Designed miniproteins, single chains, continued (3). Designs and how they scored, part 21

Each design is a single chain, and the fold is of that chain. pLDDT is the mean over its residues in the fold that is shown.

## One batch from the design tools (miniprotein)

Design m8704
Fold by ESMFold2-Fast:
Order: sequence, then structure tokens, then C-alpha cells
Structure m8704 (fold): chain A 94 residues (1-94)
Amino acid sequence: SFEQQLQAFRDWAEEVLAQMQKASEAEQLRLARSLGGLALGFLRDVPAEHREAALAEIERQFAALLEAVTSPAARALIEEERRRLVAEHERLLA
């Protein structure tokens, strides 16, 4: 169900956030890419009527990661992944 997909994404994002707080720069970059890929998959896999809610949750989780990240390179990557996800959402709506 959408609720189960949403909760699974939230649980994974919370785990990434917890790891980010203890992570080296290389680990922060890997975690950012991993979450970006999972967010893209989540957005593509949800039914069309739920994509807006899915994007809102993705945006909320990325905002939390930007507050936790200490690496400037990882911050830039997270911001790039956010822009890519917004562009993909717009493409899926067209």
C-alpha cells in the first residue's frame, strides 16, 4: 500500500539521517547518493495520485539531511539530488 511504501521510505531516511551524524566525508557522499536513488525509486513506484505526497515527504527528509550534513561536498550533492527529483516529478506530470 502507499502507506506502507511511505513508512518504509521514512524508516530508511531516518536511518540515513542517524548514520549521517556519525559519518566521514566519503560516507556522507555515499549515504546522500543512496538516499537519492531510493527517493527516485519511491517517487516512480508510487501511484500517480500519491506522487505529490511522496515528493513532499522526500523534500522534508532532504531538508533534515541538509541540517545534519557537515561536508560541503555532501551538502552540494544533496541539493543537486533534490533538484533532480523535482525535475523528474515535473517530467512524470507531463
Scores: mean pLDDT 82

Design m8705
Fold by ESMFold2-Fast:
Structure m8705 (fold): chain A 94 residues (1-94)
Amino acid sequence: SHMEEKLKEFLERLKKISERLENEIIPKMEKLDELSEEELKELKKEIEETIEELEELLKFAEENNLPQELIDTLKGTIEKLKEMLEEVKKKLEE
């Protein structure tokens, strides 16, 4: 069905975002003090884009009444990324 195709696309997007968080964003956040100004700007943009993508997925999850645990996980991940974004912004002001 059309809904099954949309759900498949949702899950593929979620997987890609999870891989980006684990393999790119989190490792860079752990080395935040070692990053150049250009690397901090790139990380800021990557986090901002990831927040936007997760907010789109959250909207889809809420509109399609997906499991509450998934909705809560998406909300928690967005809030954590917003905290990371503020840390990166603070480093760019130094």
Scores: mean pLDDT 89

Design m8706
Fold by ESMFold2-Fast:
Structure m8706 (fold): chain A 66 residues (1-66)
Amino acid sequence: RYVLTVVSDGGVLGRDSSVLGKGASVTLGDDATITESSDGKTLTVTDPTLRQTYVFGKEDAEVVRE
């Protein structure tokens, strides 16, 4: 599974009213997908199990596999 942790004051904007501030962490579902933008600067994490989508710059959050 993946864990998403916010590391900057910019935070992470979730769709469906999910907002993560600095220091917050979320354990993602096993079917979560991570997509990198074409310019390599933005990550989009989609979790179908939790019905959440997070969009952030690579310097704003960490996604690690546990």
Scores: mean pLDDT 71

Design m8707
Fold by ESMFold2-Fast:
Structure m8707 (fold): chain A 84 residues (1-84)
Amino acid sequence: SEAEKVLEKILEEFRRKAKEALPSLKSENEALRTLSELLGEALKKLVEELTKLGLSDKIPEAIDRLLELYDELLEEAFKELRER
């Protein structure tokens, strides 16, 4: 579906930006701050794009998928920082 294409693109961009930022992060607090800022950008884009396409009914489901990825990336970042 068109909603799935929008979601997948935003999830991929979020994942890419998070992985690009990870090597420069020095603490769990920096990871939380950086990933939260990226999540905010992704949420804004997701809502704007789905609304523009008339797919606002898909927003709650798409937000759940984005939040799931956020949790995964945050845990990955914390694990890497703790293993340094």
Scores: mean pLDDT 87

Design m8708
Fold by ESMFold2-Fast:
Structure m8708 (fold): chain A 80 residues (1-80)
Amino acid sequence: MVLTRPLSEEERRELERLARETEELAREGTRLAEETLSPSKAAAVAAALGILAIVARNTTDLEEARAAVEAARAILEELR
């Protein structure tokens, strides 16, 4: 079983920051996809970014939250 411990104030703030960053990347990536891709491809990118934003918002694992932001950055970089 995974041990659950209470998060420190710093860890909670970092998780909130990473969640907000992932949401901002998802918004920008969706906008770029809609401007540069076909509607079906743009929808697929928006779905992937939306899943990453949900993961980052709901996780209590800092490494998982960081992985979500890095994945969102990679998707956005591929759109450029």
Scores: mean pLDDT 80

Design m8709
Fold by ESMFold2-Fast:
Structure m8709 (fold): chain A 92 residues (1-92)
Amino acid sequence: SALLERMAAVILEVARELGLPLSEEDARKIAAALAAMASEDSAGLSYSQATDFLRRQFPHLRITRAHVSAFARALVERGLARIVDGRFRVVR
């Protein structure tokens, strides 16, 4: 998916800026997970829900709420996501 590849690239860029040791494959998996949970047709994801999910699925990465906030902000700035009523949604 062109959307997932763009999301993965943004997540990887932000991870590098924050010093998070993220592989390209991990970035693709995180992008796919966020897109599945925060699709345009869903109620969206709070940062707490996204953090808890990503920590459970990727415990080796030690993802924090600050990392999730940075990912969400960057995706919104690139037009790949929106924040609606305090919840993160992926734009299709």
Scores: mean pLDDT 80

Design m8710
Fold by ESMFold2-Fast:
Structure m8710 (fold): chain A 102 residues (1-102)
Amino acid sequence: SAKEAGLAGGIGAGVAGVAAGSMAAGDGTELGRKGGRKAAEAAGEGSRAADSGDGKKAAEALKKAAEEARKGGEEDGTEAGREGGEAAAKAAENGAKAALEG
């Protein structure tokens, strides 16, 4: 269950991170796009760790994805970017919790 939950969380965080980055791109902020890419990268690390059965490593990567998503959304400076970044961060945090609990 930890592997499946962590993988789902990582995928969700990655998708949300990309969405946040896309919102930032629409508003023209390079920092928002960079944050979205970093969040997606960290989420990818979480998915790989979860696939290998390392729930602790998956949780650490997903926590980093949450930090990068929230930071990217804030740096975007728009309400849409902030909301997208926060949604991505919550998805990553939920995935990290599932990876640790399962």
Scores: mean pLDDT 68

Design m8711
Fold by ESMFold2-Fast:
Structure m8711 (fold): chain A 105 residues (1-105)
Amino acid sequence: SDEEITEELIKEIKEAIEKKDEVTLVSLGIQLGHLIDQGRNDVVIKVLKETEDILTLEQLRQLIDGMLVYYALARADKETIDKLIEAKNAKSKEEALKKLYDLIS
């Protein structure tokens, strides 16, 4: 399955590059982050090597942004995510800050 995943990711990245599709590049970056987390670094290396010549620096940054989203957000536990949503949805700044401080402590 690693060979099939590698081939599909290369195809999807190339299509996103041609379309200048920033949202898709970030989404593909999230998948690359997940693969790194699984220890499947060889897949990620091969995908990057096969696409590096056609990626602009800005497009590479979009892939990296996806990886950062994976590690910054997707690795947070459900309780942390739920508390962040509760803080965001608070009716006052004071209530939001209290919920955020409770999360940090």
Scores: mean pLDDT 76

Design m8712
Fold by ESMFold2-Fast:
Structure m8712 (fold): chain A 104 residues (1-104)
Amino acid sequence: AALQAIKDGDKLTALFLVEAYIRSAKLALERGDYDTAIEMAEQAIKAAEALGNKKSVARAYTVLGEAYYKKGDFEKAIEYYEKALSLDPTNKEARELLEKVRKE
């Protein structure tokens, strides 16, 4: 369903779907549902990649890293935060979360 809007060529609708997946992932993180957060973040990555929007891909990787951090997988959290920063070096959230995990 969400990927269908991207194929329709409506970039605005597709960006809204990326935002919806990112928001769903963040809500799942707040609820302690880290597996759902991972799934939603992976859907956001796929949607953002289909748009060619590196900044949105970086935001989705940031949420994915946060989910792994909450699960105690600090190595994967670092990997995904570094991927986010490689795609968007201006992503402050990814930078701050990477520094936080490196202090652990």
Scores: mean pLDDT 82

Design m8713
Fold by ESMFold2-Fast:
Structure m8713 (fold): chain A 77 residues (1-77)
Amino acid sequence: MEERLRRALEAARRAALETLRRHGLDDAEVEVSVDANGRIRVEVSAPGAEDEEGREHTLRAVREAQRAGLEAARREL
């Protein structure tokens, strides 16, 4: 169980970072953790652009990164 969980967290982090880099967010930070209910959490910290278009792009990339991370984790479990 522990080894599977460790692989799931590593897969989630990798998938999220790859997704962010594909969208040009190389400076974004990804934190993958397990909450009190055993659910995997993928949190992304990325500075938004000052303009509306850049901010929308960042939010979309963050959502895709979180989704990709959770999906990658699910594949390992």
Scores: mean pLDDT 79

Design m8714
Fold by ESMFold2-Fast:
Structure m8714 (fold): chain A 111 residues (1-111)
Amino acid sequence: DLDQIRARGLAAYQLALEAGFTPDEASVAHMLAGVADLSPEEAVETVKRLRDSEPEEREELLKELRERIAKVQLDTILSVRPDLSPEQLAQAREISQDIADLYVKRIEERL
């Protein structure tokens, strides 16, 4: 539901700003609420953990987040196209991973 995704993203953005996050950090919370299927509170907490973590912990969190984004993107594709061939399913997995890599890069650029 696109309207619910938009509402969740906006709520995450507003919650982050109210918590004293920068607009760039708040934009990451907005992004995560949509692409990682997180509640506004979970999105804000994830940004806080990424920002406040040590380098090794941050790398593991980003890896977990990449895997979650890829799964959410794949689940979204499968919800619209449940009858994919094995070749189409493999391509959908690759696309989902590429999307996750793009979003992780955007997160790193803003934090």
Scores: mean pLDDT 87

Design m8715
Fold by ESMFold2-Fast:
Structure m8715 (fold): chain A 82 residues (1-82)
Amino acid sequence: GLVEAAKKFLEAAKAGDRETALKYIQEASRLVKEKIPEHPELARKVAVALGNAVDALNAGDFETAVKYAQEALRYAEELEKA
Protein backbone atom coordinates (compact mmCIF):
# COMPACT_ATOMS: atom_id res chain seq x y z
CA GLY A 1 0.00 0.00 0.00
CA LEU A 2 0.88 3.69 0.19
CA VAL A 3 2.74 3.43 3.53
CA GLU A 4 4.87 0.52 2.24
CA ALA A 5 5.79 2.47 -0.93
CA ALA A 6 6.71 5.53 1.20
CA LYS A 7 8.87 3.34 3.50
CA LYS A 8 10.74 1.83 0.52
CA PHE A 9 11.26 5.32 -0.93
CA LEU A 10 12.72 6.50 2.43
CA GLU A 11 15.08 3.49 2.60
CA ALA A 12 16.27 4.07 -1.00
CA ALA A 13 16.81 7.81 -0.35
CA LYS A 14 18.86 7.00 2.80
CA ALA A 15 20.95 4.57 0.70
CA GLY A 16 21.60 7.24 -1.98
CA ASP A 17 19.79 5.11 -4.59
CA ARG A 18 18.10 7.75 -6.76
CA GLU A 19 16.64 5.29 -9.33
CA THR A 20 14.99 3.07 -6.70
CA ALA A 21 13.77 6.14 -4.76
CA LEU A 22 12.15 7.58 -7.92
CA LYS A 23 10.52 4.19 -8.68
CA TYR A 24 8.83 4.10 -5.26
CA ILE A 25 7.87 7.80 -5.50
CA GLN A 26 6.03 6.93 -8.75
CA GLU A 27 4.25 4.02 -7.01
CA ALA A 28 3.34 6.21 -3.98
CA SER A 29 2.08 8.97 -6.35
CA ARG A 30 -0.16 6.43 -8.14
CA LEU A 31 -1.53 5.11 -4.83
CA VAL A 32 -2.12 8.57 -3.27
CA LYS A 33 -4.35 9.58 -6.23
CA GLU A 34 -6.72 6.74 -5.20
CA LYS A 35 -7.10 8.40 -1.74
CA ILE A 36 -8.02 11.90 -2.99
CA PRO A 37 -11.84 11.30 -2.94
CA GLU A 38 -11.77 10.10 0.71
CA HIS A 39 -9.10 12.38 2.23
CA PRO A 40 -8.18 15.19 -0.21
CA GLU A 41 -6.18 17.35 2.24
CA LEU A 42 -3.94 14.51 3.53
CA ALA A 43 -3.52 13.13 -0.02
CA ARG A 44 -2.42 16.61 -1.18
CA LYS A 45 0.19 16.80 1.64
CA VAL A 46 1.65 13.41 0.59
CA ALA A 47 1.72 14.47 -3.09
CA VAL A 48 3.47 17.79 -2.29
CA ALA A 49 6.13 16.01 -0.18
CA LEU A 50 6.72 13.48 -2.99
CA GLY A 51 7.05 16.30 -5.56
CA ASN A 52 9.55 18.16 -3.37
CA ALA A 53 11.51 14.90 -2.95
CA VAL A 54 11.72 14.45 -6.75
CA ASP A 55 13.14 17.99 -7.07
CA ALA A 56 15.71 17.27 -4.32
CA LEU A 57 16.76 13.93 -5.90
CA ASN A 58 17.16 15.58 -9.33
CA ALA A 59 19.38 18.22 -7.66
CA GLY A 60 21.47 15.45 -6.01
CA ASP A 61 20.36 16.64 -2.54
CA PHE A 62 19.78 13.34 -0.74
CA GLU A 63 19.60 14.99 2.73
CA THR A 64 16.62 17.11 1.61
CA ALA A 65 15.11 14.09 -0.21
CA VAL A 66 15.25 12.06 3.05
CA LYS A 67 13.48 14.89 4.94
CA TYR A 68 10.67 14.96 2.35
CA ALA A 69 10.50 11.13 2.38
CA GLN A 70 10.00 11.26 6.17
CA GLU A 71 7.27 13.91 5.71
CA ALA A 72 5.55 11.83 2.99
CA LEU A 73 5.67 8.70 5.20
CA ARG A 74 4.17 10.60 8.18
CA TYR A 75 1.24 11.90 6.09
CA ALA A 76 0.81 8.49 4.37
CA GLU A 77 0.51 6.82 7.80
CA GLU A 78 -2.10 9.42 8.85
CA LEU A 79 -3.97 8.87 5.56
CA GLU A 80 -4.05 5.03 5.95
CA LYS A 81 -5.39 5.40 9.54
CA ALA A 82 -8.07 7.95 8.54
Scores: mean pLDDT 85

Design m8716
Fold by ESMFold2-Fast:
Order: C-alpha cells, then sequence, then structure tokens
Structure m8716 (fold): chain A 98 residues (1-98)
C-alpha cells in the first residue's frame, strides 16, 4: 500500500506515536496538496491537517482513491493524516513555507 502526495510516493506508515519518524512533505502556504492512495481498504478516505499540538485545522472526506486538500495559509509545521473507512491511517510531517 502506498500514498502519493504531489507526485512523491511513500509506503504506508501508521506510527503517529513517533512523530519524528514520519515521512516529510513540503508545501507552500495555501498550496493544493494532491494525493492518491493505492492498496488501501475501500474509501471513503478522510484527509486531515493537524497543527503541532495535534489539533485538526483542516479536514476533507473523499469518496475516490484520489483528491486534494489545501495546505494551511500560515507557514509552520503540521501533520497530514489520511484515514480509510476502517480507521487505518497514514501520517506525514507537513512543512509549510511562505
Amino acid sequence: ATVTVNGKTFPLTTNLVDLNKLPVIEAKAGEELKFEVSGFAAGPYTVSILDKNLNVVASKVVAGTSGSITAPSKAGEYYLVIEDSEYNYSGFRLIVTE
């Protein structure tokens, strides 16, 4: 199973307890993050952006294996989480620049 975000492909990772081990994605403030999932359980998929304190700042539900979510307008460190209908998830560190 893989997740592709803005053309970069990552293996599935479900370990959000060690946040320093998550794959890193970089984006500009307000940039559209396009994602695609492969080999996951059937959707719908929930895509969420969390701040450094793990508060949800954006969330979107998508019915298909691909979709998009807009990066935060404020630069900083965030987390991107993709969750399937069975609460299996994949996590990323999201670094937002100006």
Scores: mean pLDDT 76

Design m8717
Fold by ESMFold2-Fast:
Structure m8717 (fold): chain A 76 residues (1-76)
Amino acid sequence: QQLQEELAKLQSELDERIAKLEKTREDVYKFGEEFEKLYKQDKNKAIEKAKSWIDEHKEDVKGYLEYLRLKRELEA
């Protein structure tokens, strides 16, 4: 029972991480479209928004890359 509860907790945490990744992918796509529009109108403003967006999502991207690296090492 304790093991089942721990597995459920880990699965929930994994599901939340996957959901965040999918949301980040959607946000990247939408941001890309807005960035392209803004870049054509005001390059400096587009760069400022890109820096802000990257700073806000830097930890999510870094965590995902570390996860992929560890997964590949474990499978090797």
Scores: mean pLDDT 71

Design m8718
Fold by ESMFold2-Fast:
Structure m8718 (fold): chain A 80 residues (1-80)
Amino acid sequence: MREEVVRRLRELAEKAAEVNPTAAGSLYGIAVAVENPETSVEDVRALGDRAVAEMAKHNPGLAEEIRRAVDEAIRVLEER
């Protein structure tokens, strides 16, 4: 569900903010983008790839959680 995905992205952004503000910013951007019906899947994918790459340098486990949340966000957008 879109609301659950947005909530998870915000929770992951809060965790990421303690470690990497760039990854946190990208995750907040995806959360906002998922709630916008005109959002490009390509733009969300680019933001997600950046967040995962930045977090993988500090916390590979959190990077995997972020990848899963981003993939779910893309799936929700593709169902539009």
Scores: mean pLDDT 79

Design m8719
Fold by ESMFold2-Fast:
Structure m8719 (fold): chain A 130 residues (1-130)
Amino acid sequence: MLAREEDADAVLELAREELRNPPSREEIEEAIRAGRVLVLRNANGELVAVAIVRLEDGVATVEALAVRREYRRRGMGTRLLFEVERWAREQGAKELLLWVPPSAVPLYEGLGYERLPEERDGLVLMRKEL
């Protein structure tokens, strides 16, 4: 589901805890207003996973994907990725791109992503047609 404006602090906290280069508060607030932040919540309504997506020229790019530590290895990242794929199709995107560490490549290949030759800052580019 899409993040709400009141989620900005919770999104920022999760991003700062789980990401090496988290977006600024201002970037998160702009992305929420643009409807480009997807979240998963637990039964208590707490944020457990977040994805920030850029849409440009029919291409959706996952700029950030973070899962709270206690919810890792429970399929939450995969579930959020499927929600991102659905959202991207609804926005008219024809492909989804994400930058992943080489160790994660087999996981994303199992989810239908292909590895591209592009590399940046030790990450590899993966792509899925929508």
Scores: mean pLDDT 83

Design m8720
Fold by ESMFold2-Fast:
Structure m8720 (fold): chain A 92 residues (1-92)
Amino acid sequence: MYGGLELSPEEEERLRERFLRRVREIFEKHGVKMTESDERMMREIVRGMLRFGLGTALAMLRIYAFVNPNITDEILEELERLLRELAEEAAR
């Protein structure tokens, strides 16, 4: 089975921690309280990116946003941009 991103375990952990930190900043900037469900799903989305690539992560994020009102259109746009940014950094 071929992985999504070709990163070392240490690089994967650094990317995951950076993503989660930036997600919390985005929620705070928009005045939205991140629930435990939001945090759990953000962890699964970045795992999806690491295992299956950016397209999978974007699909997971959009599905979660559709069923969860905590993810406003503005938050969704910033989270999609963040995922794209991190995927580009991982490809360098």
Scores: mean pLDDT 81

Design m8721
Fold by ESMFold2-Fast:
Structure m8721 (fold): chain A 84 residues (1-84)
Amino acid sequence: MVPEEIKQEYLGIIEQILTAIRNNDLDGVRKKLKQLYDFIKENNLSLKVTAIELRSMATVVESLGLTEQAQILRDFAEELLKES
């Protein structure tokens, strides 16, 4: 079970990723995904669970016409699954 404080910080990084996606900031998306990866590793969180969450997010993002952002999310999720 993840402590509430760690969960809130995780969700904060996710919100920053979504903000970068909304602003069409591709560099911001990549930087925040790297920050998310480092946070997951530092807090010994599940790479597999995060990969599934990112794939779900990519599907929603693609439905909004943001195909390049969706592909970045899918590629990142695939790398997390390979490490899992």
Scores: mean pLDDT 85

Design m8722
Fold by ESMFold2-Fast:
Structure m8722 (fold): chain A 83 residues (1-83)
Amino acid sequence: KIEELVARILAGDSSAVTPLVEEALREALLKLGREDAAKELKFTWHYTKDNLPVYTASYTADQEEWDLAAALIREAAARVLAA
């Protein structure tokens, strides 16, 4: 699922960006045993004045959850690019 979303982004489908971050964070939460947070996860992205993406959601993720989500995206991207 994460690999499919990465492949869509690499093909030029920017609409896959938000679903990719959501799915990576959900998988990170599940790996950390936070199943209730994973089930309740809903978010939208907006850009700040400095063009930085900001997460707005029903759940506020901590740094450990974001670090794991980022690692999952990097690993999926490496697999897609190696294929």
Scores: mean pLDDT 73

Design m8723
Fold by ESMFold2-Fast:
Structure m8723 (fold): chain A 81 residues (1-81)
Amino acid sequence: SEKEINHLIGEILELAKKYVPEELREEVGALLAEIMEALVNKDYERALELLKRLYELLKPVSPEAEKIEELLRQVERLVKE
């Protein structure tokens, strides 16, 4: 459901925001803006693509990478249903 997708994406974004290194702040900020635009437009497929890009940027540096991956898998399943 749309509510579940928005809730899970919100959790991903909060985890992502906690552990952004200084060198990635501008790139992550730009991706967050694009994700917010996709969500306003209810373009969940685009939001998922952008979230996957955000995950790839944060994976080597974030202690929450495993949790973000789990939540992304849930979002992908809901978007494809």
Scores: mean pLDDT 84

Design m8724
Fold by ESMFold2-Fast:
Structure m8724 (fold): chain A 86 residues (1-86)
Amino acid sequence: KEEEYKKYVELAIKNLEKALKAPDRDTMLRYARQALFLLEKALEIKDDPNLKKAYELVQKAIRHLEEGNFDEAKKYLKEALELLKK
């Protein structure tokens, strides 16, 4: 389960990095949603406070993307990525 936890976190980080480099909203939204799913799986294994905060930030980013607020979404995605890399 510890190896699964690390794998989910690593994959979430990769998806967030791809979201930030995405050329359009739909691509960014797809990667952000994938990251959210992976963070949820990681949280099922370990209730880490930084991971939980990153999950909430990615949820906020997805909401802003759905509303067309790309700059706000990118801000939240960057903040989530910084928390996960600590």
Scores: mean pLDDT 86

Design m8725
Fold by ESMFold2-Fast:
Structure m8725 (fold): chain A 90 residues (1-90)
Amino acid sequence: SSSLAGLLSNTVDLLIQQGKYQEAADLAQYTAEANPNNNVISSTAYYQLGKALDKQGKHKEAAEAYQKAADYSTDPKRKEYLLQKAKEAS
């Protein structure tokens, strides 16, 4: 649901602002893996995972997370944005 995606995004952003990058990454990865049949939640979770990994300097892993976020996205504009993020991270 969009409410769960919103709560995840807000929580991960707060963890990133606090410098808790590993906790942010773990939460996002867990949420994606727990919701493989929900495209909106999975796309949002992999995008948030990519952001947290970028903050840790794990650019290759961030690129892979952004690619997965794009794979789950059904919105063409969001998909293009996420693919660009993957290219910039790698």
Scores: mean pLDDT 88

Design m8726
Fold by ESMFold2-Fast:
Structure m8726 (fold): chain A 79 residues (1-79)
Amino acid sequence: MEKEIAEKIANEIYSLSKEELEKLLEEAEKALAEATDPDVKEQLQFAVEVLKMALNGASKEEIIEKILELYELIKKKAE
């Protein structure tokens, strides 16, 4: 399940243009600044990091690995 979700997210990110990725990053950073819920902040920080990696030319495989790493950390913290 986690790998399937990570692959879906990576595919969506890689289907976007650089301009679209930059717009999503801007929107995610604004949402992060406005968020008051710690769980929402954590998820938005994750999204910002993944989008920055994609904009910096990370491979699809690197994005998938990063998503899986962050899901593992979130799961361990939630338990």
Scores: mean pLDDT 77

Design m8727
Fold by ESMFold2-Fast:
Structure m8727 (fold): chain A 110 residues (1-110)
Amino acid sequence: SKEEEKEKKIKELQEMLIETLNKLDEVLEEAKKNKWSIEELAKKMMEVVKEWAEEVKKKYPEVKEIVDKMLERVEEIVKEALEKKWSGEELRERISKVLQEAVEEMVKKI
């Protein structure tokens, strides 16, 4: 049914989000072990987010505008984190929130 197809897309988007959040946690753990600067951490987290964004836009072209706005918000968060010298945990938390909000908007559009 059309409802089952929509539910499948929602589950796939949620699973992709969880996988991406897990990758951000792995990057944060590596940064702690190797004593990375906030600049190096932010760069690696941005790479993870951009990779996820390209996959989502390829699979769901209808949410491209939501994904592009999410990327702009993540870039602003990274700039603020560097300026205010945030912890890696705070950067990860702020990025996680933006990704979660973006997926909620995507779910409403599909």
Scores: mean pLDDT 89

Design m8728
Fold by ESMFold2-Fast:
Structure m8728 (fold): chain A 87 residues (1-87)
Amino acid sequence: SERARRLAEARELALQFQQNIIMARLRAPDDPAVAEEIARARAEFEPAVTATLGVSPAEIRRLLAEVEPEARAEVEAKLAAEAAAAA
């Protein structure tokens, strides 16, 4: 269905978004400028996805929470691989 397609697209966007946010935070954990950029990106994500895909704010928040552990594992694995290659 069209709704199922839009939810799948929203999930993929949520996964990519969480990966980008987690990567930025892990690369610069104590940088207040990066923290501010992340806060701004988060504030813009929900309205943008709602406007483009018609997925409700509640569903977007659920998807963001659902994909966060997956996104974190993927980012941590990527950083570990980069560290191993640099050694």
Scores: mean pLDDT 86

Design m8729
Fold by ESMFold2-Fast:
Structure m8729 (fold): chain A 73 residues (1-73)
Amino acid sequence: HMEKEVEELKKKAEKYKKLADNLRQIGDAHAAFYAEQDPELAERVRAQTDAAVDSYRKKAEEFEKKANELKEK
């Protein structure tokens, strides 16, 4: 039971890490695309990307911490 739960938490952590990486790549590309034509939109896209990436990285850390706590018990 606990082994299954630890595995699921590790999978969730990996998923959020990949989401953060993908979002960073896409967000940076979109910001660059708009930078010359609409610098205000480019800055907004960068800010939203930074916030979302940070949120997903924190979620990944949270799931890794939970997995480690369950694995230890």
Scores: mean pLDDT 82

Design m8730
Fold by ESMFold2-Fast:
Structure m8730 (fold): chain A 87 residues (1-87)
Amino acid sequence: SEADREKALEIEEKVDKAAEEGKSFLSIAVDETTTDEQARASLPAAKKLLDLAVKDGAEIELLAFSGASEAAKELLEELRKHYEELK
């Protein structure tokens, strides 16, 4: 939905601002535009970013929008599960 997309853009903007200010912040979002191939290809890099963010004590946001495919949601659920195990 449009509201979901606006939320993702807002969070991405927060990430950019945090990085410019030297703060640690990580967000990962999936939506209707995320293809199965993109979701699968992104998993290793996303997990690595998550590991680094946790070590840095960063704030982490993982978002699955209502239009996201099952593969995209599965990516996010794997990341959330990994995050829970790291804390």
Scores: mean pLDDT 75

Design m8731
Fold by ESMFold2-Fast:
Structure m8731 (fold): chain A 78 residues (1-78)
Amino acid sequence: MLTESQRRYLKAIDELSAEKGSVTVKDVAERLKVKPSSASTMLKKLEDMGLIVREEAPGGYYRYRTPVLDLKEAVEKV
């Protein structure tokens, strides 16, 4: 079930991906002013739901992104 809080996380991931090219747990925690542990828990839930993709980055951390960034409306209309 998608909550308003989860939507805020997805928006933050989309924005950070556009700004930095990568989104880590630390990036999300900083953007949303939450603890890294809280961000990590939420990101794992979103990944489990299939709403985001986790990608392993060199250096032993993970990047997250939405499968369909910004829900391109031109594609959704068809």
Scores: mean pLDDT 70

Design m8732
Fold by ESMFold2-Fast:
Order: structure tokens, then sequence, then C-alpha cells
Structure m8732 (fold): chain A 148 residues (1-148)
């Protein structure tokens, strides 16, 4: 009766909205780190480069894990269950990113190197959260496709 397809598509939409939220928070954190780089160029550059490298590595790993799951899943129910797990993991990482960003904000006027390090951590967590939400979206879409 198409109920399972509708549920998968609604969950895909929510995952995409959460990905957009993680990307927006990542961009806001990048803006703060770039402003900090203007005040402390060496520290800001080192943390920005470190955060970009680590975010890229973590994003690539989540993409590989998602592709492996898409290639190996035999039922729509397996894809929906994994999509839910990815969505929960993404939310946990988004919340961690928010915590590190808030800590960076608190230290920005008192300890620029520590604020830069905390913003770098927030950037990595937001990037990883966005990757899990994207993976969740792709898993739900494939589940809907298999049900059709």
Amino acid sequence: KRELIEEALENAKLAQENQNKALANRQATLTRLLELKKKAPKVGTEELNRANELARENTAQVQRDTQSALDSATTPEELIELGKLYQGTGQYLLDLGNQYRAQGDALETVDLPKAAQLYGRAYVYYSKAASYFKGSYELYLEAARLLE
C-alpha cells in the first residue's frame, strides 16, 4: 500500500534537512576560524589545514562505508535500519560539533589558540555529521527504489 515507500521518502527528506543544517553550522564555524586567522594567521592557518585534512579523511571513510552498505544490502528493511543508524550517528556528531563551537566562542577573547583548536574540532564533527546524514539520505532513497 506504498506506506513503506512513503516512510522511506519522508525519512530521506529529514536526513537531507539535517545534512543542510550540519553544512550551515560547518560554514558558520569556518567563518569564525577565518576571522580568527586574521587575528592569529599562523595558528588559524595550522588549525584550518588540520581541520580540512581530518574532515576530508572522515568524509571519505563514511562515503566508503555507505557505498559498501548500498552494494551489499539485500532488503529495503536493512537499508531503512542502517539509514536510521546513520541519522542517529549524524545527530550525535552534530551535537558534539555544537558543544565544541560553543566552547570555542567562550574562549575566542581569552585564548585564541585554544579557540582555534575547538573550532577545528567542531568543523570536523559537522563535516562527519553531514556525511552520515547524506549516507542516511542515500540509504533511504535506495530502500524506496527497491520497494518500487
Scores: mean pLDDT 89

Design m8733
Fold by ESMFold2-Fast:
Structure m8733 (fold): chain A 55 residues (1-55)
Amino acid sequence: SSAEETRKAAEDGGVRAVALGGDPEKAAAGSRAQIARAETTDAEEAFRASYEAGL
């Protein structure tokens, strides 16, 4: 459902953030925070955060 889609979007955003950031330690911390946020917030919010991290 929405929660699952939110989590997937956050994970994809995290992967892109790693590619763009180049710093795996910082990117890993960011991905964890983004995924945790996705679990506690709406899909729209998670998508926005993932998009910003990826772009």
Scores: mean pLDDT 61

Design m8734
Fold by ESMFold2-Fast:
Structure m8734 (fold): chain A 84 residues (1-84)
Amino acid sequence: MATATVTVAEDGTATLTLSVDGKTVAVGTAPAGGSASAQGGGYGAGAGVDEDGTAGVGLVPAGHAADLLGSATAPAGGTATAVG
């Protein structure tokens, strides 16, 4: 099982964590208005952060960006998890 989690700090900076079988395999960070990506364990994850700190996260199989496994959104100061 793969899980992509985005956590948004109060300043709008987001941390993207990709976990496979309960183990963290990759981490990315994005500023407000930016994006992050992480890849590992046969999966890819992406996160985008709006200027207001609202973030979206998506999880895909490696090499298959069109095959979205899960997605979620988090407000500023919040956390969201996509599961596949």
Scores: mean pLDDT 80

Design m8735
Fold by ESMFold2-Fast:
Structure m8735 (fold): chain A 78 residues (1-78)
Amino acid sequence: MLRVGITFSVAAGEAAAALATAREIAAELDAQVLSEVQMSSYHVAVGVLVASEETARRLGERLRAAGATDVRIETRPA
């Protein structure tokens, strides 16, 4: 298992909707959400527990496809 921090930007005012979308994508990929932080109206952070770096990469790709920008992914050993 890997702990992954993902930060990304969305349109102003869309942070809450973006967190909901991130939760849905994480559930589809069997990633466990550990933390959610709304840093501003347009910038959010999500901490997840994943089985592999491939799962983290797919989560980032799904977020980009949903309109997220500046997607940054940091992985750490569990």
Scores: mean pLDDT 82

Design m8736
Fold by ESMFold2-Fast:
Structure m8736 (fold): chain A 84 residues (1-84)
Amino acid sequence: EISPEVKKELQSVREKIEEALKALEEGDTEKAIEILEEAIKELRSKKGKAAKAVAAMLEYVKMLVEEGDIDLAILLLKHMLDSL
């Protein structure tokens, strides 16, 4: 379980993940990449193991989108939202 304090710090990132997921489902891969980059930058500015782990996962999702593996990217983003 993620602590309430960590959840509050990740709320902005969670909202960006939801927006990126919507963009991918709509076929707007360029918008999804931009949103993922913003979320990664925000997470990398934070001090903590949870923030670093989420940033690494989002970097992997961004790579999948850039490689055209949209279905796997969507599945991972949905899994992340369920875990946050």
Scores: mean pLDDT 79

